# Designed miniproteins, single chains, continued (3): the designs that were tried, part 92

Each design is a single chain, and the fold is of that chain. pLDDT is the mean over its residues in the fold that is shown.

## One batch from the design tools (miniprotein)

Design m11183
Fold by ESMFold2-Fast:
Structure m11183 (fold): chain A 89 residues (1-89)
Amino acid sequence: GYTINGDEDAAERYRLLAEAAEKLGHHEAAEYFRKAAELIANGADKPENREKARKLEEQAIAALPSVEDYRRVLELADALEKEREAAEK
C-alpha cells in the first residue's frame, strides 16, 4: 500500500534498520533501532511514543562512525524490506 508514515511501516522500518545495523557490525545502533521498533509496536497510537522512537533513532545515528555508515544501513534495510515483501507475495 501507498502509506507514508504508517505505524506498521514505522515499526517494520525500525526492525529492518536494527537488523541491517547488526549485520554491518553496528551493535549499539542496532539496540537503539530495536527499542524504537518496540515503542511503535506497543504504542503507535501515542504521539509521544513516536517522538521517543525518533529520539532513539537519533541516538542510533550518533552511535554510527559516519553518515556513510548510516547510508549503508538504510540501503541494506531497503533491500531486506523488498526481499520480505517479494517472499510474502
Scores: mean pLDDT 76

Design m11184
Fold by ESMFold2-Fast:
Structure m11184 (fold): chain A 66 residues (1-66)
Amino acid sequence: ALAEPSAETLARQQGLNRYANALIDKLEAAGVADDEIHDRVSEAARRIAALMAAGLSLEEAIEIVE
C-alpha cells in the first residue's frame, strides 16, 4: 500500500491547492485566457514545490514566487 501522508504533508498540499485555486480565480477575474492561466498556475506551483523541497515553508515559497 502507498504510505499515508503525514499531517504536515497534507497541510502543505491543502495550502498549495488553496493558493492555486485563488490564483486561478484572480487571473480569471483579470480576464486572462484559460491557456495563459494554466501556464502561470503550473509554473507557480512548480516553483513553490521546488522551494518547499529545498526546505522552505509554503508561506516563504509563495513570497519568493510572487
Scores: mean pLDDT 76

Design m11185
Fold by ESMFold2-Fast:
Structure m11185 (fold): chain A 85 residues (1-85)
Amino acid sequence: MASPETLQEMRLLIAEAGSAILQKDFEKAKELIEKIEKLASTFAPGVQKRLLELIEETRKAIEEKDYDKAQKYLAEALNVVASAE
């Protein structure tokens, strides 16, 4: 079970990663993605699996320089977090 504090931290990390991509600071975005992956490991198995899939797709999109696609996957990850109580 994710605590309200963990949910808030995850939301902040996803928002900061999105901001880093908009600023074209891809090294910072990758560091934030690694922090998101570590925090995702504390979530329930179903939520964890979905978050890790979306974060991996975000990383791939950044490597492909498809920043719109990366933002779309981060937005979906944020929706998954919002649905976790």
Scores: mean pLDDT 81

Design m11186
Fold by ESMFold2-Fast:
Structure m11186 (fold): chain A 104 residues (1-104)
Amino acid sequence: DLLEQAKKLLEEAKKLLEEAKKLGDKVAQMAAENALKSAELAVEGAKKGNEELAKQLIKLAHEALEAAKRALEASKQGDVPSAVGSTIRAMGLLLDMERLKEEN
């Protein structure tokens, strides 16, 4: 069930954002916020009945969540370049998802 997969990503993204907020790191928080928005788009896509689009959005949302997790871990370790790079990746994935949604 694509909707259940998307909802699971949404719950994981919400948890990650809470962890980033507790850390107090703006870069990690920005990555987590982008992963949350990506998961929300995947849930919307899964509800609309276009299965191929829904699968693409879920895949991109999963990649955004992984990038945000890397940003949080890098921030915990004081690795600023890796945290910033992973945050930029999460932002880019969200932009790709927004475009994919508009084109379909």
Scores: mean pLDDT 88

Design m11187
Fold by ESMFold2-Fast:
Structure m11187 (fold): chain A 80 residues (1-80)
Amino acid sequence: SKTEEELLKLIEEAKEAVKKKDYEKATKLLQEIALLAYEKLPEKFDEIALYLSQAQQALDDKDYEKALEILEELKEYIKK
């Protein structure tokens, strides 16, 4: 779907921000993913919000590898 494509694009942008250790940009992108999922994919929102919360916690802990792993798991969840 168009929504799935838009979410996957935002997740890839978030992964690139994480790789660059750009906390501000990564956090903003996680918020954009949450907003899009809330508006366009409410049936999956609760689960997506859990992944985003875990990714934000990893960023706060400066555990960039864990943040990337969680974002990859979120991509696989969205594709289901």
Scores: mean pLDDT 89

Design m11188
Fold by ESMFold2-Fast:
Structure m11188 (fold): chain A 120 residues (1-120)
Amino acid sequence: MEEKIKEAQKRLDELLAKDPELVAQIQAELAKIEKEEDDPLMKEIKKRELEMKARFVLTALTLYDEAHRLALKHIAETGDEKRAKEIYDKVKKELIEKYKLGESGLRIMEASEAQLEAAA
């Protein structure tokens, strides 16, 4: 079971590395946390919240309906970039807006807590 989790995590990291716009947004938020937060514990908590939110968005992107999953596979295998990118960009924009990836603090925790409560 742990090996399957590590493989899923590696796939998320690979997808994150392939999306320079999402990486830039995450890096900008990390830089903001580094600059604005003086408490080392709160800084680590905020960084972990952002990382979890980013991984959730990437996981949702890879697992979002059959059409989007096929679009990501198509980018990797066939190079039909226009169709795959249009579907990917649309879903990415919707997920970024829904989870407020560019907003710091409580909204990341609220989204994560709501997801955990729904899973319980």
Scores: mean pLDDT 59

Design m11189
Fold by ESMFold2-Fast:
Structure m11189 (fold): chain A 91 residues (1-91)
Amino acid sequence: SHMAQQALADFRAQLDGILAALEAELEAALANGASREELQALVIRAVKEIDDLYQAAVEAHPELRAEFEALRDAALAQVEALASEAMARLA
């Protein structure tokens, strides 16, 4: 349905926004000599934002749970990749 397509598109756009913000924050933190603990705090915040977004999306559209779960899982995998890349750049 149009509503289902819009809900999935909105969820994907919000996930993309969280990922883009995390990437920018990790780059800025690394440029300013951030510790591992500071980078971990940014990652933890992003994971919480993704989970909160997922819970809200499922509450609004429970029929799309499986599709939202797949998009959430893909976003969490991208968070892990960004975190691993950032941590590897620590001296």
Scores: mean pLDDT 92

Design m11190
Fold by ESMFold2-Fast:
Structure m11190 (fold): chain A 61 residues (1-61)
Amino acid sequence: SSLSMAELEAIADELFAEVKDIEDFEEWFQKSVALLKRRGVPERDHGFVMSLVLQRKAAAK
């Protein structure tokens, strides 16, 4: 990946802020994929960034 870990973490923070109030998984997933594509995250790294967002959501509860 051309993106550093720090860049992926920053994108995860941005994504978390955007999707934090979305309870429907399909809507959450579609909005997440759209943001990751806009930020140039390779598809292979999408699952990793989404996992960081889910970890943040769990920690916030």
Scores: mean pLDDT 82

Design m11191
Fold by ESMFold2-Fast:
Structure m11191 (fold): chain A 88 residues (1-88)
Amino acid sequence: STIEKLKKEKLEEFKKEMQKIMDESPANPAEILLKLAKKYGDEDTAKKAEELVKELNDDKPLSDEEREELRKRLEELLKELKKKFLEK
């Protein structure tokens, strides 16, 4: 019961953070990772998010392959962050 409550609470907080960042910067998914990584204290993940933000801010033209890689990295990092605060 308590564990279930904590997981649901963290998931809800995660959703709120995602929603706020999406509303502020929907076109920059790396911003979402950066906020979450800093909040949940994963230094490695925060560095990866910083790199993604920097890459997107360079205004370089992105290929389909680069878009796919970014999506995969976002999903991977989000899954790791979710696991860190939802699982033991």
Scores: mean pLDDT 65

Design m11192
Fold by ESMFold2-Fast:
Structure m11192 (fold): chain A 105 residues (1-105)
Amino acid sequence: MTLEERLRRIAARAAQKLTDLVDNGASKEEIINVLKEFKEEVLRALREAGLSDEQIRKVEEVMNKAIEEIQKILDDPSLTKEEKKDRILAVLGKAMREVLEIVRE
């Protein structure tokens, strides 16, 4: 399995867990904890693949920004559950595209 394939599988599992949590009315804390676990799994995969400290730092910055954006989505009382789910998945997808670009450097 390539690093890129491993990262896509990690992201797919996170997306499924997040979808299930939102659909089941999970707490903000539970959702944020899954995102933090996802970040740690990504960073571990990069370290095990031997990426540079600079690449790992850039990925951590991307992931931290995504978590902050998702927290704002969860805190928005104007959004429905479905709108929150769609926006969370969009933020996650954008973050993973940015991570893959850093990995290709």
Scores: mean pLDDT 88

Design m11193
Fold by ESMFold2-Fast:
Structure m11193 (fold): chain A 62 residues (1-62)
Amino acid sequence: MLSQELLREAGRRLSELTGLSEQGAIAAVGAGAKEVKELDPEISDEEAIERGLELVLKSLGV
């Protein structure tokens, strides 16, 4: 399970950048981070969450 503290922080950042709800942003980053971890199981929670955030931002065109 991903770090809840890191997910909340990344979700807040995404919410501020995109206008998504904090809960929606956390869910989006969490989904992206899980995808990253499935491709690279050795990746840290912090790195997976940051890459998940980047994937969501890229998909939203920001």
Scores: mean pLDDT 79

Design m11194
Fold by ESMFold2-Fast:
Structure m11194 (fold): chain A 65 residues (1-65)
Amino acid sequence: GLEDIRKAAQGGLAALEAGDVVAALAGARELSELGMTKEAQQIIDALRAGDLARARALARELSAL
């Protein structure tokens, strides 16, 4: 549910702030499995492009739901 999405996004944000891109990608895949497919893909695309600031901003937005 919504709480699972928030927790996954919070975990992904914490991983990004720690510099753990592998854990951040795993968090984005979890968001996709929870139905946030578009948002997860945006985070994955940002990470693949090396745009960590965009990835963090997207994760923060989802963590605030």
Scores: mean pLDDT 83

Design m11195
Fold by ESMFold2-Fast:
Order: C-alpha cells, then sequence, then structure tokens
Structure m11195 (fold): chain A 82 residues (1-82)
C-alpha cells in the first residue's frame, strides 16, 4: 500500500541521516537517497519531498547534512517535473 511505502521511505531517510551524521558522510547519504528516489514512483517522490522538507526543520542536524539533504531535495523535485 502507499501507506506502507511512506513508512518505508521515512525509515530509509532516518537511517541515512543517522549514518551520515555518525560517520560524517554527507556525500554517501546524498548518493543513497538519490538512488532511493530514482527507484520511486511520482507519488512516492512527492511524499519524499514533503518528508525531506520536514527533516530540514530539525535543529539538531549538522550543516553538512542539511546542505546534502537540500541537494537531494533539488534532485527529487527535478524528477517529479520530468
Amino acid sequence: SMEEKKEWAKKKVDEAIKLGEENNAPVAMELELISLADLMSKEEREFLVEYLEEKLKDPSLSEAIKEALKKVLKHVKKLIEE
């Protein structure tokens, strides 16, 4: 279901952010989330945009992770427009 796909996407984003922060690996996180988005449907990508925008409001995120997430967000928005 779409609801199960949304929960899976949230889990994948949360895991990628956690590992990116713990390992100081913003580029690895960016590439993982871009790869995830490339496999998604348009509806799943639209949800991913909303979730990434919500995550960018988190004050605990490092600046490097925030910048990498903004690059992911830009990529996903372009995929939706194509």
Scores: mean pLDDT 87

Design m11196
Fold by ESMFold2-Fast:
Structure m11196 (fold): chain A 100 residues (1-100)
Amino acid sequence: GLEEIRELLEKAIAYIEEFKKNTKLSEEVEKFLEEVIRRLREMLSQSLEEMLATARELLARTLDKLAELIRKKAPSEHIELFTIVAIAAQEIIELVEEEL
């Protein structure tokens, strides 16, 4: 339901913010995570159709960045975080599609 989508968005934001506090991040990774948090916060005030579009864009951008980090042999902690963000974006897409 709509409440489940809201809870997932809030949990994803909290998880990323906590990870940023506990992990040393490159400027590039930190800026991307700030953009992710901003997009997740935007989704809290969007229609389901807008939320779906935002989540799909977020997933695509996260997967592109994840591929770049793997190619550059970034720290495993960065790769793990981006994998979790991609999974969260996919779960948001699935929950939103169920409500449409």
Scores: mean pLDDT 87

Design m11197
Fold by ESMFold2-Fast:
Structure m11197 (fold): chain A 81 residues (1-81)
Amino acid sequence: SSDAKKLLEEFEEKRKKYKEFFLKHASDNMLKLIKEYQNTTDPFKREEIIRKIVEEIDKLVEEYPQYSENELGIGLAVYTS
């Protein structure tokens, strides 16, 4: 349907936006963890990596208080999907 196509386009635009945000503002450690997550197929290892990424998101929330942990978490989920 056209609605599904529009949602996919919006998802890809958000993905690009959050990717650019994280590439610009995320720590080197966070960028390394994102890359490790994208290259990992093991669900248990992915869970461990996500836990570490959440710690890095907490730091970004402190630096960019205009964003909530929830918004940055959603942005990361969109970026890594």
Scores: mean pLDDT 74

Design m11198
Fold by ESMFold2-Fast:
Structure m11198 (fold): chain A 58 residues (1-58)
Amino acid sequence: SHMEHMRRRQEELDRAKERQAEIDKLNAELDTLKNSPTVDEQKIKELEQRLAELRASD
């Protein structure tokens, strides 16, 4: 890891925090949508794709 500059260190910390918050939010929303009898499959697919992108970066 490159921690020579405060900017890079802060960016990495901010990105990790933002990613985790987004993952948690998407998981909660997916759980709600999957339990709905009127669920929109396209919305689920979009949320799953976004979640996969966030997870794939790690």
Scores: mean pLDDT 74

Design m11199
Fold by ESMFold2-Fast:
Structure m11199 (fold): chain A 70 residues (1-70)
Amino acid sequence: DRLNQLKELLDKIKKGQITISQGFKKMGNFSRAKQIDEQHSRSDPQTVKEIDDAIIKSIEEQIKELEKAK
């Protein structure tokens, strides 16, 4: 179930157990994971944090939409 996968990944990311890129790889989204890795390699630490925070918020919103749809 995609909803349960997203919830588990978000929890692990928030706990620092996996990176956002690793989370997308676990979901089979290798192109998004590569894009995130490339952005991180070109960005300063503050920009990396802002990118990660924005992605986390997007995942949270996606989880909410999926819960509403079921």
Scores: mean pLDDT 77

Design m11200
Fold by ESMFold2-Fast:
Structure m11200 (fold): chain A 99 residues (1-99)
Amino acid sequence: SELERLAQELRERMMELLDTSDEEEYHRRAEGLLSEVMDRVAEILGRSTEEVLEEVSRRAGVGDVRRATAFGYLVVEDPRFQPLRDALTEVEEAYQQRL
């Protein structure tokens, strides 16, 4: 599926970022990548990023949501995004082992 392919790309690109020795730089790059992936998720769903952000905002009960934050919410709340959640879990485990 397109989501499986996106999950593979997310995993590979996030793993490459783990070579970044500066933690602040790592987080900036990771946030940028998650924002990019959020735009691609919306495209796969046939929706605008704005529509998805507004849905997440309403469901989470917050006024404004950043792309990276919305992505995190969706992968936790929606089982359709399980491949993306699995990719993030693997990356998080690798990140924690680096510390």
Scores: mean pLDDT 82

Design m11201
Fold by ESMFold2-Fast:
Structure m11201 (fold): chain A 86 residues (1-86)
Amino acid sequence: DVVLSPEELFEKHAELLAKELGIPLSKARELLEAQREAAQATVAGRADAREKQIEALELVLRMLKEAGVDQSQIDEVEKEIERLKA
């Protein structure tokens, strides 16, 4: 079979994300799970969708700061978080 299970696809995404950001695989899984939870809350129209989106972006921000990426990328994520909190 050529079709990946949802679990296999998640692990592939986590591996790619860890490689691209230069972060540990465990942190990549944490980030993807937070993003998945935010996406599900948004699609379902849940009252906490905005809060889940903010949580996912704050996790991205922490990982970008830890990875030592360009300040311009950090500022971009911080502005998006402020926009959602407004």
Scores: mean pLDDT 78

Design m11202
Fold by ESMFold2-Fast:
Structure m11202 (fold): chain A 58 residues (1-58)
Amino acid sequence: SMENQRQAEEVLRRSRELAEQLRAQGRDDLADSTLRSGREIADLIRQGVPLDDAVAKV
C-alpha cells in the first residue's frame, strides 16, 4: 500500500540520519548495523508487516 511505502521510506531516511551521526562519533560498526536493520525493517513493512512487529523481528 502507499502507506506502507511511505512508512518504509521514513524508516530508511531515519536510519540514514542516525548512521551519519554515529559515523561522526566514530561508531562505524553501529552505523553499519543501523543501516542493515533499517533495510530489513523497511522490507518487512513493504511486505505488509506492521512497524512495531517489523522492529521486533530485527
Scores: mean pLDDT 86

Design m11203
Fold by ESMFold2-Fast:
Structure m11203 (fold): chain A 103 residues (1-103)
Amino acid sequence: SEEDKKIEEVAKILEDFFRRHAELEGRTVLEIKVTKDANGKITIEVRYRDADGREVTERFVFESIDEAIGALRAIASYYKTQGKEELAEVAREAADRLEEIKK
């Protein structure tokens, strides 16, 4: 139950991140699926409609929560160098929330 709650919180944080990220990039989110397996591997599938009305599915895989945090920290730094402060903040916030759950 406690472990299941942590899994649900991780999924919610990642779903929130990918939704906000897509919206800031002008995409319409149709579906987000977050799955965590028994080995801690996290799979995210984001289905969205782009600016041209095309339906696109992107798949992201992280071997652990630590890898997901690292990836979010890296992308936040990258967006900051590009002057994309809102995207950088969304990624940083997601990483901070995942670190809190990991405690």
Scores: mean pLDDT 85

Design m11204
Fold by ESMFold2-Fast:
Structure m11204 (fold): chain A 68 residues (1-68)
Amino acid sequence: MEKVKELLEKARKEAAGATSEADMIRLVNKVIEEAEKLGLSKEEIDYLVTEVAREGARQLRAKRAAAA
């Protein structure tokens, strides 16, 4: 769980800098690759992907709302 938490915190910081869906797709793919390299289970990878995608979607929506 410690590796999951560390990778999630790192990914959330990168998600805050995302400006497009393409940035989020690249971040999600990077998280999957790093999690696989760390030997995380499929369930842990699914959890990370879900949390990163939710944070990135939230950040992008907030930026769009502020611009609209």
Scores: mean pLDDT 77

Design m11205
Fold by ESMFold2-Fast:
Structure m11205 (fold): chain A 77 residues (1-77)
Amino acid sequence: MAEAEAKRAEGERARAARDYRGAADHYLEAAQLLKETLGPRHPEVLRAYEEAGVMYALAGDVARAQALGAEARKLWP
């Protein structure tokens, strides 16, 4: 939990600096940590995937944004 919160805070800081790729990477790391601690179908994992996907889209990485959306869909059928 604390490590996931730290990664989310790093993502928020990167987003404020308009480093959208860095923000996406930090949110994705938070999602992976939350998956390990809370399980893959927890709502906080979905939220972190959504945050990472939005940041990848803003960075112009549509392929990664779509891939994260597909992963979220597998977790939430």
Scores: mean pLDDT 80

Design m11206
Fold by ESMFold2-Fast:
Structure m11206 (fold): chain A 87 residues (1-87)
Amino acid sequence: SARKQRIEALAQRALALYEEVVSAEREAAARGETSLPEELAERTPPEVEELVKGFEELLGIRISGRTWGETLQRLVEVSQQVLAELQ
């Protein structure tokens, strides 16, 4: 029960973070704004690092990407799979 609730919470958080990132990118593009500076875009947000650690501990898997965007995409894929399995 508690483990299932924690997995669901992490999955929902990963999906919410992904939607926030996609929404922010769409809004910036609509305003004709330049993307984030390259040095900031290459830095992994703490929220992504926390989600990786949570999933690795609870599911016994390894999650990585060349960029934090790729890592977040992997988190989304895992989140969709575990949420489907928990329904």
Scores: mean pLDDT 74

Design m11207
Fold by ESMFold2-Fast:
Order: sequence, then C-alpha cells, then structure tokens
Structure m11207 (fold): chain A 100 residues (1-100)
Amino acid sequence: TSGAVGLALSYADELMKNGKIDEAIRLLEKLLEHVKKTLGEISPEVARVYLRLGKAYYEKGEYDKAIEYFQKALEIARSVGDEELVEEAEKFLKTVQEKK
C-alpha cells in the first residue's frame, strides 16, 4: 500500500537526517523486499525505495553503491513512466558521479 510505503520512506528520511544511516538502510532493505512482493519489481514504490537506498549510501560515502541504487531507481522510473522519479533519480545520479 502506497500510504504505508510513504510513511516508511518518511521514517527512513528522518533516520538519515539524524545520522542513523545504517538503521535507515536496514529499514529500506526490509521495505524493498515487502514492496517487491506486494506490488511487483516494476513499481513506482520500488523506485522510491531504491532512491532512498542510494541517498543512504551517498551519506555513508559509498558512492559506487549509491550509483547502483540510483541507476536501479532510474531504470524502474523510466519503465513506469514516472517523470518526477526519473528527474529525481537523474539529479542524484549526476550529483554522486561528480563526487566519485
């Protein structure tokens, strides 16, 4: 359900803001498993979880992992035709590639 996913993503964002990056990653990995199972691997919700995983790894300085997750988010966002998610994923991907 999009509402429950949105709440979990907001909580992950809050954990990252408070420096609890590893806790956010664990939450996001569990959320990813749940949304893939319930909504399918090609869904806007999966793209949003990948976007947050990319952001979490970026905050840890693990830029190669951040790039992988942003690329996964972008691929799914393009597949579902979500232009806002495409733009967000492209922006983060450009930012992390410039740091590498």
Scores: mean pLDDT 87

Design m11208
Fold by ESMFold2-Fast:
Structure m11208 (fold): chain A 98 residues (1-98)
Amino acid sequence: MSDDKLLARITGPVYTLEIYVNEKEVRVVIRETEEGGPVIKELVYPRSSWRGQKILEIARLVQAGKLEEARKKVLEMVADELLAIARENGDESAPEVE
């Protein structure tokens, strides 16, 4: 396994997000403060998953200073996930109703 590499840090008014990557996984670490306070939450996704790929793309856009494109990709990822969940649940329930 390769060492985890910090790809991007996104500093917000409430918490800071840090994105790390290795050969298999993407890790998102959420901290309370801009300086980096206690870790509130850690999320891990396979690098090959659509979530992992979207997070890596967002991290690269942040590194390139393309904050507007990064924001757009975050919104697209959230929308895709919500639509997929809603569609699959609705589609599965409908055919079984008699």
Scores: mean pLDDT 67

Design m11209
Fold by ESMFold2-Fast:
Structure m11209 (fold): chain A 93 residues (1-93)
Amino acid sequence: EKEEIINKKRKELNKLLEELEDKDYEEQMKELSGLLTKIALEFIKLGLIEEAEEYLEALKTQLEQLKESGASQELIDFLEERIKEVEEALEKA
C-alpha cells in the first residue's frame, strides 16, 4: 500500500516535470521578447516611431510582470538587454 502510493506519486511528479520542461516557459518568453524587439527595430528603421514606442512599452510591461512573478535573473537580464537595444535605436532615430 505505502510502496504503491509512493510509486504513483513519483510517476505523477515525473509527468508534470516533463510537461513543464516541454513547455519551456523561459525559452518561450525569450522567443516572444526577441520577436517584439525585432519588430520594434524594424518600425524604427521605417520611421514608424510611435508604433516602435508601443512595442517598447509592451516589453517594459512584460519585464515588470516577470519581476513580480519571480522569474529567473537570466530571463530578466535578457529582457532588459532587449529593451536597451530598442531604447538606443530610438535615441538615434
Scores: mean pLDDT 74

Design m11210
Fold by ESMFold2-Fast:
Structure m11210 (fold): chain A 61 residues (1-61)
Amino acid sequence: AEVTEEHKERAVEYAKELGAPFGAVGSERVLELQREVGAEPVDGVAGANLLEAMARKFAEE
């Protein structure tokens, strides 16, 4: 599915609500989110890869 800016905004907001805001490092919540959405690498860093994976998952809804 095509990832839009709206899906990216949803991903940022959702990650923040789950305690994994953009730029967060070493959080168990970030690791769990990376595993759940299939983001690579699973390194505990809430970076662009995590947000893109989440946005892509929202685009599939």
Scores: mean pLDDT 69

Design m11211
Fold by ESMFold2-Fast:
Structure m11211 (fold): chain A 82 residues (1-82)
Amino acid sequence: SPRQQELSERLDKAIKEKNAEELAEVVTELLYGDVDPAFAARELQKVVQNLAELLALSHRVTPELVKRILDGKRIDILEAFP
């Protein structure tokens, strides 16, 4: 859909530019907006993969842990994304 394409493009741009504010807004739309769950899951996997690489300095952070934080509605970690 046009909305899904817009959200995907916004997410990809936010990740590329390391725009924490835009990333937090798009992730909020994916988590709480009326968006197809399968689409939202695929888009959030991009965030988990990129965030895990940035947090690789911390051996305590895994993609599985980041996903659990997102499932727990703890998007505060993504809001701190540089």
Scores: mean pLDDT 66

Design m11212
Fold by ESMFold2-Fast:
Structure m11212 (fold): chain A 97 residues (1-97)
Amino acid sequence: MSKEEALKYLDRLIADIEARIARLRARRARARAAGDAARAAFYDRVIAELEALREQLREVKRQLEEGKISPKEALLFGIGAKLRLIGLELDVELAEA
C-alpha cells in the first residue's frame, strides 16, 4: 500500500464527512424552523461528532504527510473512522424513522 493511496483514501473520507455535515446542518435548520428543539439538538450532537472525526482525520493525514505514521496505520484509522461514520448514519436513520 502506497502513501499516495492512503492519502487519497483519507481525502475521500474527509470529503464525504464534510458533505454529510452540510446535509445535517440543512436538516438542523429545518428542525429549528419547525420548532422541533429535540431533533435540532440531536443533529447538533451528530454534527459535533462528525466535526471531531473530520479533525482527527485531518491530523492523521498531516502525520502521514510528515512521515510520522505508516500508510497502513493511516488506513486502519480511516477504516475505523468509516465504521464510526456508518454508525452515525444509522443513528440519524433510526431517529428519522
Scores: mean pLDDT 89

Design m11213
Fold by ESMFold2-Fast:
Structure m11213 (fold): chain A 85 residues (1-85)
Amino acid sequence: MEEEKKKKEEEERINSLLDSVKAVADAVSKGKLKEYLKELEEGIKNSKSEKDKKRLQLLKEAIEAAIKGDMEKAREYVEKALKLS
């Protein structure tokens, strides 16, 4: 029972972050958040930690995959980003 609860909490975190990625991708596609991808690129360049750089890079790749409609790839990038903690 405890393992199932922990797996459900992990799945909920993945789904929550993936839903956020989908929302950002939709807003970017509609031209509402034109500066967001530029802010992510700046965040990657300015990160002091290799883990933070890789996490931001994976989130950017997830958003770009979602914009292209590749939700399987977007989910893979989200899972990789969460595993970097």
Scores: mean pLDDT 75

Design m11214
Fold by ESMFold2-Fast:
Structure m11214 (fold): chain A 124 residues (1-124)
Amino acid sequence: FAVELVHLAYLITNDPEIADIFEELMLEAVPEEYRDLVRRIAQAIRDNRPAEMYRAYTELFEKDEEVALRLEYAAGQALKKMGASKAFVDAHLPGYRALAERLGIPEELFERHLQALYDGFNAE
């Protein structure tokens, strides 16, 4: 799911202004030692480079799963701030769940990351 959230961000954020919102919220969500990694993710969004975005996110997840969960929350807030509807988010979830199953991502891990995203999206 963490990898799938990065996919969702890529699909909706080919706009540099929206990438700036993601970068701002992600930098606020992480400790200082992860800031360069977050900037790599944001730059990959601006440059429309999904493979680099995946590599940077995977590196963060492998170093600190708790920080990766904070990024899921921050991504939820960014989706809300940029005007994404709940219907838009919900419409993409069956596809991401199916892809997670095919990639062998544990259901428990998927649900944990999904909950963090929803908590961020519904923060107000």
Scores: mean pLDDT 69

Design m11215
Fold by ESMFold2-Fast:
Structure m11215 (fold): chain A 74 residues (1-74)
Amino acid sequence: MPSVEELRQALLDPSASDEEKFEVVLTLIRQLLEAQRAGDLALAAEYTALLEENRELIQAVLDANRDSTTVLDG
């Protein structure tokens, strides 16, 4: 299972394709949900921080791969 550090490195890797970065974003969301389900608030906070730190990049990746009809902000 990829760690927060591995996901951060993969997301920020300039050699990674846009599609690979999209997969990293989906993995980040999945890992956040898993941490929350397990009651690991510290780990959930780490994933949330990574999402916040890279919000602009994540938004661009999601927008490129998803219809803008879906509201992501809320």
Scores: mean pLDDT 74

Design m11216
Fold by ESMFold2-Fast:
Structure m11216 (fold): chain A 61 residues (1-61)
Amino acid sequence: SMVDEAIAELEELKKTASAALQQYLDEAIDSLRANPDMPEEVVRRIMETVKSLVADEKARA
């Protein structure tokens, strides 16, 4: 499912993230696991937000 794919992608992003961003990613993963029927639109918004935060962090490194 899109939720399962999002969880897998967040787990991968977590491997290179800062401690603060890892905490945010863990909360996002927990939310997705609790809501397997989460609408695709909501999942996409979460992923866009996370990818933006990861990109900003990498750009500052």
Scores: mean pLDDT 82

